# Designs tried in a protein design run: designed miniproteins, single chains, continued (4). Part 68

Each design is a single chain, and the fold is of that chain. pLDDT is the mean over its residues in the fold that is shown.

## One batch from the design tools (miniprotein)

Design m14501
Fold by ESMFold2-Fast:
Structure m14501 (fold): chain A 80 residues (1-80)
Amino acid sequence: SMRREEEERRRLIKELAELVKEYLKALFLGDSEKAEEYVRRIAELLGVSEEEALEIIDEVLDKSTIDGKSYEEAIREILE
């Protein structure tokens, strides 16, 4: 049903937003190993390569910084 698909999408968006936030926190703290771990987790969650996951992260950051969107809003637009 559409409601179930919508709920699953909302869960995916929230999980991705949390992973992006943790990735940025790891980068800010200079924890390169943890940053790489979060990129791998995003790649696994989306079923994409680590390179594609990094491109998605960059797009989320651009939408957040330039358009003032939340990470959840940016992710929603990128995945649609």
Scores: mean pLDDT 82

Design m14502
Fold by ESMFold2-Fast:
Parts: structure tokens; sequence; C-alpha cells
Structure m14502 (fold): chain A 72 residues (1-72)
């Protein structure tokens, strides 16, 4: 479900922001989610395509979090 994918990205962005001390990560995640919602609402993007984009973003965030944890 799209909302579940959005929540996962926001959760990971919040964790990355907390670990890095950079709140812009969370702001950028929120802006990206709003843009994806707009594209789905307009019919320019399918819900399944938006979910795939969000899942890819979540994987990137997880890798960034792991890299920061290893560097600490």
Amino acid sequence: RLEEAEEEVLRLAEELARLSGDESVLREAREGIEELRRLVESGELSEEEAIAILEAAAESLRRAIEALREAA
C-alpha cells in the first residue's frame, strides 16, 4: 500500500536525520512524497510505480544509515 511505503521512507529519513544531525533529509523526504502523491493523483504515475520508487528510496536510506553507524 502507498501509505505504508510513505511511512517507511519517513521513518528511515527521521532516523538518518537524527544520526547525521541534518534535518534537511527529513524535509527532502516529505517533499518527495508530496510530489509522488501529486503525480499519482494526476494519473501521471501509477500507485505501483510510486511504491517502487519509495521502496528504492527506503533501501538507499537504509544503506546510508548503515554507513553512518559503521563510521561511528
Scores: mean pLDDT 81

Design m14503
Fold by ESMFold2-Fast:
Structure m14503 (fold): chain A 63 residues (1-63)
Amino acid sequence: GPSEERVRRHSVINKATNEAAKQDSEEAMREAVKKVFEEAGVELSEAEIEAIVAAAKALKAQG
């Protein structure tokens, strides 16, 4: 079956994206992403932070 860790990571990314989208600055978005991953105990790369922040900006632009 699929990796349970992969499914969990995807859920954490979705939560981080939604929390970041609530922020009004790029710096606050990065901090929200880091906090969500820290709470989940999941490692995060700089490239993943930037990808999630970009996704949050796109989500915010939709409405």
Scores: mean pLDDT 80

Design m14504
Fold by ESMFold2-Fast:
Structure m14504 (fold): chain A 112 residues (1-112)
Amino acid sequence: MIEEQLELFLRVAEEVRDALLAAGVAPETAREYARLAREGGVESARAFAAEGRPEEALEVLAVGMGAATGAELAALEREGAAPEELRRVLEEGKEELRRRMEEILAEAEARR
């Protein structure tokens, strides 16, 4: 489950990054999109988790955080960021997603 959601996160991040770069979106606009995508994903995940739907909580979190990470990568690439910086942002996003998913699953087990 967690590994499948990390793969979803990576696919969404790549697709959103490519789409925003192709559309010529300004870095500031991409970062605003990143904030909204992240907030929406976290809030939706909390709502699904509260309803006893942890699998759907993980999926919506992976999509939202993936979109947010992709948008931040698009902004950084337009600003000429080094490949090392892009890799760091992607890895930090993956690590945060893993931690948040583990927290959702632990809370779901604690409610049994």
Scores: mean pLDDT 87

Design m14505
Fold by ESMFold2-Fast:
Parts: sequence; C-alpha cells; structure tokens
Structure m14505 (fold): chain A 97 residues (1-97)
Amino acid sequence: SEAEKLLRKGEEAFGNGDLDKAIEYYEKALKLAEEEGDKKLVAEVLERLGHIYAIKEDYEKALEYYEKALEIYKELGDEEKVKYIQEKIERIKKIME
C-alpha cells in the first residue's frame, strides 16, 4: 500500500539520522493507514512515532504514541507487541520521575 511505502521511507530517513523527515513520513503513513483501515499498520506507525519522540526526549509525545499503539495491539491480540510496548512505557515513566 501507499501507507507501507511511506512507513519504509520514514524508516530509511530514521536510519540516516533525519528524525524530522522520519516524523513527516510516519505522520503521512499514519493518516493513510487510518484511511485504509489497516489497524496493524496504524499500530506499527504509532510505535515508530513513540520511539522517535523518545529519542528526541519528548517523553510526553512518546507516551501518547506508545499508549495509542498499545490499545490497538491489545485489540489485535498481539501479546508480544503488548508486552514490548508496556516495557517501553514503563521505562519512559521511570526516566520522567
């Protein structure tokens, strides 16, 4: 899908250290994935946005994105992703305290 292509472009920009460009591609991928109704892809993009905002030390935005991804992974029954995202959220909360 076009959303998957934008997710890949975001991953490439992230790999190149261009965090702002990665965010732009991820935000475009998120909008298209939501329009396409691809819940799995929505959760994956939200997870990537949570990760990049954590790197930028914007912990409030990182938590917002991770919590949104967590809710969707719970709906999908993806227990491994649920555990993974919960561990990321707990780590960020410890940094903020």
Scores: mean pLDDT 89

Design m14506
Fold by ESMFold2-Fast:
Structure m14506 (fold): chain A 96 residues (1-96)
Amino acid sequence: SELLKKARQYLVQGKFDEAIKYAEQAIKEEGEDNADAWTVLGAAYLEKGEYDKAIEYFEKALKIDPNNRVAHLLLGVAYRKKGEFEKADEYFEKAR
């Protein structure tokens, strides 16, 4: 997906609002059943420090793709940022 590729490029550049816009457009145009788009959206919110919002989007990704390694890794990061270290470790184990 070109939209999702652009979202990832903006994410790497630290342009989180642009990453959100392109990931949201990918969901609208390519469908809600795109686990990668939800993962990118969650990652952008994670980088913005909006941990609860990030968790919601990673949970959406896992509902679509229960073995999504990136969603498990970033859920681990989000829970660690919230100080929930035991829960973070569980998600890091699932991401192996």
Scores: mean pLDDT 88

Design m14507
Fold by ESMFold2-Fast:
Structure m14507 (fold): chain A 69 residues (1-69)
Amino acid sequence: MRRFASEEERAAAGVELVKLVNKYIKDAQEGKITIDEAAEKVKRDALERLGLSPEAAERIAQTVKDELE
């Protein structure tokens, strides 16, 4: 069947992703990390922690870069 990726687990992963993105955007805006580092960290965590595809992780990283430019 559909693994353990239930609708509730997908919703929880989405909330976690939003928190992750907001954290790295804030850190970059405060000068704690560079824009490129924020994008790299978001991509890495999306792949490793949230189990997103490489394509999805890349799109999210690009969105973070676009928001910080």
Scores: mean pLDDT 74

Design m14508
Fold by ESMFold2-Fast:
Structure m14508 (fold): chain A 53 residues (1-53)
Amino acid sequence: SLKMSPDEHFARADELAEEAGKAFDAGDYDEALRLSEEAGVEALKAAVNKVTA
């Protein structure tokens, strides 16, 4: 079941993207990639949840 609004998914995507940038700056490139991929998934969930009509 979807429990989050589209805005909440976009907010999570933004948080994950910022954490990815911090991981990249820290030299943790594997974590930066993982967080970037999760941010993309959350952005897609936001788009899908917004267009359910």
Scores: mean pLDDT 78

Design m14509
Fold by ESMFold2-Fast:
Structure m14509 (fold): chain A 61 residues (1-61)
Amino acid sequence: SLIEKGKELLKQGKYDEAIKYFEEAIKRDPNNKEAWYLLGIAYAKSNKLQKAAEYVEKARA
């Protein structure tokens, strides 16, 4: 799945690639809270803390 591929990229430190996979997952299912949360993590790992906080909040909604 897109989520599984994105998680593997996160483990490899490929944060920009992981972001693309999680964004695609959200486009297909905007109610997938795991995808929003993982997108937040990916942004945090690439030191984009404002975007990270925004996406984590969407995961909690």
Scores: mean pLDDT 83

Design m14510
Fold by ESMFold2-Fast:
Structure m14510 (fold): chain A 58 residues (1-58)
Amino acid sequence: MEELERELERIEEELKKLEGDKSKEALERRMELGVREVELAVELTVLKKELEKKLKEL
């Protein structure tokens, strides 16, 4: 989980660096990073719910 959170932070930093760049290459990279960010956010949400469920079983 901490690994996924750090990866999200790296993606956010990369997106900020690309924010001012309107080149085709920067657009493609933003699209790729955006998709990855959404995927990681969903996975983190699922993992947090599973942990909460396991804690309630204790």
Scores: mean pLDDT 77

Design m14511
Fold by ESMFold2-Fast:
Structure m14511 (fold): chain A 69 residues (1-69)
Amino acid sequence: MSPEIEEAKRLLEEAERLLKEGRLEEAQKMIDRAQVLLVRAVLQGEVEEAQKLGKRLKEISERLEKLKE
């Protein structure tokens, strides 16, 4: 895996942890950083891994939005 994919995965794991702790602003920052890294991974040709993590990012982002409501 590329460093971008590995770091994005770590950031999404940290975002899930922060959501469980109610730290929504920190979770959003982790999501934003992961999204940038996934875009870079797609541009580098790691499309399948980036799409898989992108789906996970969307699920985490949707959970965060529900907690803000």
Scores: mean pLDDT 83

Design m14512
Fold by ESMFold2-Fast:
Structure m14512 (fold): chain A 56 residues (1-56)
Amino acid sequence: SPFDRLIEYLRELGVTRPIETQSDLIEAARELGLTPHQILELMVESGLVAPVELPP
């Protein structure tokens, strides 16, 4: 699934925590120093979410 692909990608980046929900993805992004905007881009690229722009 797109979610499993994204989890594997985050693990390759050094994330060691379990990821089960979208909230876990945000926490993993914080662990890596990523912004919410960057995690949204990763979700879009993985096919988990349709392309969308964050409000300014």
Scores: mean pLDDT 67

Design m14513
Fold by ESMFold2-Fast:
Order: structure tokens, then C-alpha cells, then sequence
Structure m14513 (fold): chain A 75 residues (1-75)
């Protein structure tokens, strides 16, 4: 859904800026909304590695997935 996609984008941005508490909160909201486990695991791995290039790339990957979902919601 558009709401799930927007929350993924917000969680990824929180990870990229180092707002770990906000990122954890958004990931829990995504779990409650039934977001795909693959995406939740991607965001958790990005959060765990937030201070590394790996974590940053994983958060960016989540952003691309969210953008794709937003385009699908327009169709």
C-alpha cells in the first residue's frame, strides 16, 4: 500500500541520518501493518549496520523499493 511504501521511505531516511529510535519505531509500525518480511529484514540489517557503507546501501535499496511501490499505487 502507499502507506507502507511511505513508512519504508521514512524508516530508510531515519537510518541514513542515524535516528535509531525513530527507525526502530517505524520498523515496528511496518510489522503491525503486515509489510513483507523481506523488507523488514532489509531495514533491520540496515539499522544494525547504520554506521557502515553496507548499512547505507541497504537503506538506499529500501528507498528504491518504496519508490517502486508508490508508482504501483498510482496505477
Amino acid sequence: SKEVAELILEAARAILRGDLEKAKELIEKLKELGAPEELINLLKEALENHNTKKGQLLAIAATFIAIGDLYEAEL
Scores: mean pLDDT 80

Design m14515
Fold by ESMFold2-Fast:
Structure m14515 (fold): chain A 74 residues (1-74)
Amino acid sequence: MEERYRALAAQAAERELSPEALEIAEEATERIEKAETLEEKAEVLDEAAEALEPHDPLLAEIARLLAEAAREAL
């Protein structure tokens, strides 16, 4: 799980993202690291996906898929 969450930040770092998209991805990653449950991690990812949609639709889709994976792992 945590490895897949780090992949979101890695995608942000490797793509030439807008500063806004990078900040959203970094904030989401930090919140996920502090989250104690998979449900909390999924909620953070859903919020990140919504925030990312106007800046980077592909990264937003990746965040949504990670949120679903977290819920399935419950």
Scores: mean pLDDT 73

Design m14516
Fold by ESMFold2-Fast:
Structure m14516 (fold): chain A 68 residues (1-68)
Amino acid sequence: GMAEIRERVREAARLYKEGRAEEAARIVADLMREHGLSGRELAELLVEAGLSPEEADRLVTRAVLLLA
């Protein structure tokens, strides 16, 4: 459900701030694949979890590249 999605987004934001960007991107990519969330929706959730809009955009871009 949405609570599980928000918790995984918080984990991704934490990992990104720790410099673990690849692990963070994998979580975001998995959420896109499993739940059909758009990059915009995930960027909004990442900002809610404490990333800046610029950080959220970079992380979403990295996740999209993992899905290509």
Scores: mean pLDDT 88

Design m14517
Fold by ESMFold2-Fast:
Structure m14517 (fold): chain A 91 residues (1-91)
Amino acid sequence: PPPPTVSNLSVEQLSPTTVRISWEVSGEGLIKNVLFVQEEGQEPKFVGFTTKTSGSVEVEVTPGKTYTFYVKAISKGGESRSAPVTVTVQP
């Protein structure tokens, strides 16, 4: 079967040091979905995962830095990667 599809990936800044990342997953056979963050000029880093069909996670950030987030949805049929979302953190 095809891998699950990530949708509605969004980022919202809650404070100068915190952003909330939210997403949804549709499709069958979801094993887990995994959130990654990439700071500008750095390698992507693992943030966390969930086995649910939706995620919402608060992530600590530094004001003035730019971060790109994406989600990989994993199933027995393979994996799919979301379109990325980017935020420049406001002070």
Scores: mean pLDDT 82

Design m14518
Fold by ESMFold2-Fast:
Structure m14518 (fold): chain A 55 residues (1-55)
Amino acid sequence: SMEELIERLREKAKELGLTAKLGDAVLRAILEGNNYDLDAAEAVLERIKAAENAP
């Protein structure tokens, strides 16, 4: 379900320390933009984290 996908993506955001920056509305938008592909959505979060840590 959508809520299960959002919860899984929220847990990934928590692991990456992004929860203060990425609320549920943003996580939902990332899922929608990636056709509800959780792996693709998690890859987006990892790219956001990498960009945040860039020198």
Scores: mean pLDDT 81

Design m14519
Fold by ESMFold2-Fast:
Structure m14519 (fold): chain A 88 residues (1-88)
Amino acid sequence: MRVELTPEQRARLERLRKEFEEVSKKADIAIENLKKQGKTDEARELVRLRIAAEIELVAAESGYGDVDQHLANAEELIKELKEKIEKL
């Protein structure tokens, strides 16, 4: 069932999209560096987290299913991606 996002959900989505764009740029650099180092499994994990976060953001933006759950999932995935990059 598709629903229109509330103003609060839309504001949260916009904040998460901005954070995702910033983290995604850092992820691109980290992924390239990991691949150059032969750390292909670590590079694949960053790619997986980025794709998963994008899927949750797209699901929330589309208004299908539980929008609040998709936003919460995206927030946690973005956080995990950021933490993994900071540990490199």
Scores: mean pLDDT 86

Design m14520
Fold by ESMFold2-Fast:
Order: C-alpha cells, then sequence, then structure tokens
Structure m14520 (fold): chain A 77 residues (1-77)
C-alpha cells in the first residue's frame, strides 16, 4: 500500500513535469485509490494524491474538476 502509492505519486509528478498530463492523471488516480483503500480517507497521502489529481486536471484544462480535487485535498492537509 503506502510505498506503492508514494511511488505512483513520484511517477505522476515526473509525468506532470514532462507535460504528460493524461499520464499524470492516470498515475495520481491509481495512487489515490491505493491510499484510500490502505490508509483511509483522512491520511495525508490521500491529500497529496488529491492534489496531484487536481493539478493534472488543471493541466488538461478541466479547471472545475481540478479545483474540486484541490478543495478536497485542503480539507485533509
Amino acid sequence: GLERAQELLREAGRAYEAGDYEKALELATEALRLAEKELGPDHPLVGQALMAVGAALIGLGDFEKGLEYMRRAQAIL
């Protein structure tokens, strides 16, 4: 759980830096799924994964959904 979710977030960050927002979204979404399943919805890693999903959505031009994920992350972090 924890280590794999952290690895996926590192990979999502690298994809984001490369401008591959679709891949960043895919990796961040999988990290979110694993973090919620293994650690529960209020864990800081869930907040980090929500931020990563939000950033990728904003990169893809989906500002409404991206901001929703950012707000969810702020409630945890």
Scores: mean pLDDT 86

Design m14521
Fold by ESMFold2-Fast:
Structure m14521 (fold): chain A 68 residues (1-68)
Amino acid sequence: SMREELLRLIGEILRIIGEIFDLRLELEKAKKEGDEEKAKELEEKIKELEERKKELLKEMRELEEKMK
């Protein structure tokens, strides 16, 4: 079912959004602590997850168009 696939995609997107939020909080902490290495690692992870989120959002949009 396309509806079931859409809900699965939404669930994955929401999980990634939650991960990005948590990593952004950790990034602020690392910046306050002056941990430049940790801040860099967190920024790279956030960037990777933002890209993955964009791909899933495109997939979701394509699926929604097929359901219209």
Scores: mean pLDDT 85

Design m14522
Fold by ESMFold2-Fast:
Structure m14522 (fold): chain A 73 residues (1-73)
Amino acid sequence: SVLAELQAQPREDVIAQVRGAIEMAREHLAKNPDDEKAKKVLELLEKALAALEAGDYEAAAKYIEEADKLIEE
């Protein structure tokens, strides 16, 4: 469960991991600006970051799960 993984880690570590994923998505989009899937993943990761900063782990887990589904397909 994504929610359980987020709750098992310090908030700072989870935020750092999501920020790293956002950075990677931005680098990919700089090289591939027409990648619609990557744009959607970036949007979901930015929403997840905002939810984590607000303490809403349930919303953050849903956004991360949606981003993971896009990456694996």
Scores: mean pLDDT 83

Design m14523
Fold by ESMFold2-Fast:
Structure m14523 (fold): chain A 73 residues (1-73)
Amino acid sequence: DLEKLKEELLKRIEERLEEELKRLLAEGSSLSEEELRKLKEKLIEEARRTLAAMSEEEVREAARALEEAEAAA
């Protein structure tokens, strides 16, 4: 179920971006909360478009890369 996999991956990306936004706000950032939220929205939209164009194999690879990046952060 490629559509479900893409939806699950997009949801994970949205959750990670929200956590990163909260972290940046807590640590201090040169960007305002409004600017950070706009950047988050842009990144989510770009991720959605990218995922829509991807094959199942590419989506699975992206999911693995995201898990590795989350573990490293």
Scores: mean pLDDT 77

Design m14524
Fold by ESMFold2-Fast:
Structure m14524 (fold): chain A 120 residues (1-120)
Amino acid sequence: MTRTGRVVLEEPLRTAEEVERAAEEMRRELVKAGISETAAEAAARLARDAALELIEEHGAPVGRLEAEASETADGTRYARGSATVLERPEVRRDAGATVTADGVGLGAKGRDSVTPAELA
């Protein structure tokens, strides 16, 4: 009843075009694993956005992309994406979101939710 799919790519990605191609491959693999198009797209997009932000911030290739999505029996969908800088596994960015039936409508995604300002 609950379905979970996870895809990991370990390839040097230097440009936005390379990241977009990797994300599309991850989306297709998640769909093959039985994840819905909406959840698969959300997970791939989160991984893509994380990778692009790391390339922009560090000026270095991304060496690892990970996309994960799950669907519960009640139709709730969750998506996660992450990227890691090549040869620097500690330098990574993670994002997650709850996916609505027609798209990503709930939960924080990308930059603003990675390191929230916490009250002391």
Scores: mean pLDDT 74

Design m14525
Fold by ESMFold2-Fast:
Formats: C-alpha cells, sequence, structure tokens
Structure m14525 (fold): chain A 70 residues (1-70)
C-alpha cells in the first residue's frame, strides 16, 4: 500500500535527513560567525543529501548558499 511504502521510505531516509540537519545547523553557526564561504559549502552538502527527500528545500538551500558565496 502507499502508506506502507511511505513509512519504509521515511525510515530509510531518516539517517540522510539527520545528517543534512546537522550540516545545516553547523552552516547557520558559521554564518553567524561571518564565515559565509564555509557556511555556503555546508548548505550545498546538506542540499545534496536532501535532494531525493525534499527537492524544494534542497533548491532553496542551494540558492541561499550561492548568495552567501557571492
Amino acid sequence: SNAERLRDNLLAWAPAAEEAAELAAKGVELYQQGKYDEAARLFREAARLLEPLAPRLAAELTQWSDKLAA
């Protein structure tokens, strides 16, 4: 069923989502320290991990990282 497949996918994706959240949190910390290039790098990595789970959020992180590195 669709519900069973959704549950299994979410459980399989949980480690990637957790890692992406940790990278994004560290990126925010670096941004607050004025380390924009390093923050942008972490946001791009988080976006890569999130792309198969949340493509819209991944695109937003990529766009934001591009602005920070410019």
Scores: mean pLDDT 78

Design m14526
Fold by ESMFold2-Fast:
Structure m14526 (fold): chain A 82 residues (1-82)
Amino acid sequence: MSIEELIREAEELKEKLKEAIKNKDVEKVEELLERLEELLEKLAEKAKTADKETRRELYLLEAELTVLMLNARLFIKEEKKK
């Protein structure tokens, strides 16, 4: 997977996650969270062999996805307080 493909996949997952949160669909949020974990693994692998500039872009994307995943986990925790 190229950088362009990783960014595209990240944007698609971000859109789906926002929709699932808006709909309070906890199961779908959990599913999308698993997909984001897989994407983070792909980003980590690409960073190992990337040039300095590409590695910087990958680290920034990884940081953004990590924040989104934290917010999604907090959403799940709050919804499951019932």
Scores: mean pLDDT 79

Design m14527
Fold by ESMFold2-Fast:
Structure m14527 (fold): chain A 58 residues (1-58)
Amino acid sequence: SMAAREEAARLTAEGGRALRAGDYERARQLFSEALALDPENLAARYGLQEAERALAAA
């Protein structure tokens, strides 16, 4: 739905901010929530991969 896509976009933006702040656990959570609402959101998919890479490197 449109409402789900809008909420996914909001969560993706928050995930991006968490990622830039170095809060990789928070970023992973936010991108995962965004993908639950909109599985086709490419920004959320790439953001999740980046957060998971950072966590694996720790």
Scores: mean pLDDT 88

Design m14528
Fold by ESMFold2-Fast:
Structure m14528 (fold): chain A 66 residues (1-66)
Amino acid sequence: MLTDEEVAEGMVYIMAGLGELLASKGDYEGAAEMYRKALEYAKENNLPEELIEELEEKLREVEEKL
């Protein structure tokens, strides 16, 4: 069984994946929303700094399109 931390990390990857899908369809506002949710969830669950930094970078890239 996955640990609670691994489940939290999985949820973040799902949200980030939805953000990437939305961005690929030109929905940058929706993508930004998904990355913000993923980032908040990652921070609340004390996930690795590397993941948080990656999410912050993805959010910045999408916000540049708005």
Scores: mean pLDDT 81

Design m14529
Fold by ESMFold2-Fast:
Structure m14529 (fold): chain A 66 residues (1-66)
Amino acid sequence: AAVPAAEELSEEQLRRVAEAAGVSPAKAAAVLDLIARQGLSQREAAELLGVSVAQVSRVVRAAQAL
């Protein structure tokens, strides 16, 4: 399944994704934009945002499950 960009998600959907991943909604939105729009890998997004690869993976997985 394609990873949705943060702007494709409602405010509520973004909060659910953030809660599932253990990050702020702003961090979840940044992860989704880097991967969906800029085509970065999960590792590249993690390094750029200063979060763990596990947190990035949880954001992507939660967004794909919407």
Scores: mean pLDDT 81

Design m14530
Fold by ESMFold2-Fast:
Structure m14530 (fold): chain A 69 residues (1-69)
Amino acid sequence: VDEVLEREREDFVRAGEENTKKAIEAAKKGDIQTATNYSVAAMLLYGAAGELEKARQAKKEVDEAIKKS
């Protein structure tokens, strides 16, 4: 039971990491709308995984990328 839940958390964390990377790439290209959409998706995925600190870090990284673009 716990093993299955842990795998689901790992899948959500991995999806959150992918969405964070896409958000940063979009921000660097000046596509603020796409960056924001991926950032929100990453935060929701990390939240579902219970990784609130990773969600916070992802938001900070995307916000910083947006400010520099």
Scores: mean pLDDT 81

Design m14531
Fold by ESMFold2-Fast:
Structure m14531 (fold): chain A 66 residues (1-66)
Amino acid sequence: TEAEEAARRILIEKAGLSEEEADRVVEGVKTLLAEGFSEEVAIQFLVKEAGLSEELAREVVAAVAA
């Protein structure tokens, strides 16, 4: 919950996503990690689906995984 809020703030403030877009991205990362995919797969998902830089994608995945 708190980790999700940290990830949302990174997406909105640094990546320029809307609140709705940030929510969808966070849920996607949570689903991948819950299904047993690696953090590297989640990073690739963010780069490909949300158009984030690899650096920002790493920050978001680290926040969700904390």
Scores: mean pLDDT 81

Design m14532
Fold by ESMFold2-Fast:
Structure m14532 (fold): chain A 64 residues (1-64)
Amino acid sequence: STLEELAERYREKGEEAERAGDLETALRHYQKAAVLYSLLGKDEEAQEAAEKARRIAKELGIET
């Protein structure tokens, strides 16, 4: 589905940004992926993306 493809695109962009050290961009993309996976009922993928976002937010000093 288009929504599933969009979720996968955001996950991939998050991974690319994380590898490049662009943590702000990675955080944004992982957050979008988590929301989209959740809307699709893909709970495992949603939780994984949300956990990656949470970890990056902590590294940026946004969350503890």
Scores: mean pLDDT 85

Design m14533
Fold by ESMFold2-Fast:
Structure m14533 (fold): chain A 60 residues (1-60)
Amino acid sequence: SMRDIYEGLLARELEEAAPRLSPEQLARLRELGTKVIDDVLAGRRDEAALAELRALNALG
């Protein structure tokens, strides 16, 4: 399913981010990634969540 594909991509991103981020930042990245997946599958867009996700991915 599309959810399984997105969740697999999120899992990979979290593994790659783990050495670069604090435990709190990594937990927030997981939370934001899950929300973005839910939003995309529901046809929604949350620009604030996407901006925060991009900012966390730019750390490290």
Scores: mean pLDDT 84

Design m14534
Fold by ESMFold2-Fast:
Structure m14534 (fold): chain A 67 residues (1-67)
Amino acid sequence: MSREEVDREVDAVAEAFRLAIRYDDSLPKPVSIEELFRAAAAGYDAILTEGPEAGEKAVRDVLEKAS
């Protein structure tokens, strides 16, 4: 992996977790840590393949099903 690819993946992971935590804080009932990780994983994949707006939607979709 190139340094630029690693940096992009690290940034995507960090953003996905920030989105998941921020969205969980807005829900009336907090989700489990396991659901939070699933949401972050879905967000990470969507950010890398479709972009940041898709990542936010993927996180919401996972957490809405979990809450």
Scores: mean pLDDT 74

Design m14535
Fold by ESMFold2-Fast:
Structure m14535 (fold): chain A 65 residues (1-65)
Amino acid sequence: MKRVVVVGAPTEKEAEELAEEAKKRFGADEAIGLVGADGKTGMEFARRLSEETGADVGVAGTGKA
């Protein structure tokens, strides 16, 4: 099953760095960075992606910070 990690960060640079690190650490096939997204938006995105693709989707990053 395809593994995808979704990461949220306040800046584009942080989102890119966190996405690359998460992809390596979790052995994910793909990583998606969301700039300025809160935890709720990130979780909704991950849920929809999982439903549409059947992938194992995780979320990393700060919600409520």
Scores: mean pLDDT 70

Design m14536
Fold by ESMFold2-Fast:
Structure m14536 (fold): chain A 90 residues (1-90)
Amino acid sequence: MEVKVTIEGVTKEEAERLAKFLEDHFGGKAEIIGDDKIVATLPLTPEEAERLAKLLENDFGAEVELIGDTEIRAKFTGKPTWDVPGGPLY
């Protein structure tokens, strides 16, 4: 299944790191729009989509909305203190 992920409110450096994380960890394609927004299409199961939504909300501090089984929207509310490692291990 393909899931559309939209992430907003990141810096350019955070957007680049997070886009790479999504591509490296989940596979699929991520694109950076206007230095502060990421749009990605990822081949996720429903369980992986819920896990990603939870990761963005709990570990990165984003406001996350899961729309049906096919779309995740995440917005960072100005918490610039997180760092995305080169693929989290779990």
Scores: mean pLDDT 73

Design m14537
Fold by ESMFold2-Fast:
Structure m14537 (fold): chain A 83 residues (1-83)
Amino acid sequence: EREERLARYRELLNQGIEAAKKASPEVAEKGWELAKELYRLPGDVAIERAEQLAKDAKTEEERLAYLSGLAMLAYFEIHRLES
């Protein structure tokens, strides 16, 4: 279960890192703000919410922002699970 979850979060982190590299500073900042808001939720819920927002995004700009936020959330959750 833990290894399965870690593997999934590493995949999401990689997707988000690639999205963040393609994002403009403004779009990346939008992703950062979204991640900060989702930080109030339990880590797994925050990740699921960010992933769903990225899937439901109607524009490439929104998708890149949500995936950038997802990368940050996945990064913190991976580190928490590894500790």
Scores: mean pLDDT 79

Design m14538
Fold by ESMFold2-Fast:
Structure m14538 (fold): chain A 99 residues (1-99)
Amino acid sequence: SAAEEAARKAREYIRKAAELIKNGGPKEEIQKLLDEAEKYAELVEGETRGDLLYSIEMLKVEAGLITPEEALERLREAGVLTPEEEELLRAAARFPTNT
């Protein structure tokens, strides 16, 4: 289906962004890959959309594109956070680690 294809494309861009982050690639290219992933994730509904958006925002934090606090607010606005995910992001925002 179109939604299944969109989910596959979103996961492909997420994977590419994660690999680029791991290899120390440029923030501009990481941002472009995550923006493409978000476009495809928005075409998906339900729990899968939530999982994709959470992964995208967490990779943005890992890449230093946004703060954990900004990620928390974006995911809250999207209505996709589980209580456990919200607690983890709040903890990261209050107690950032330098490791």
Scores: mean pLDDT 81

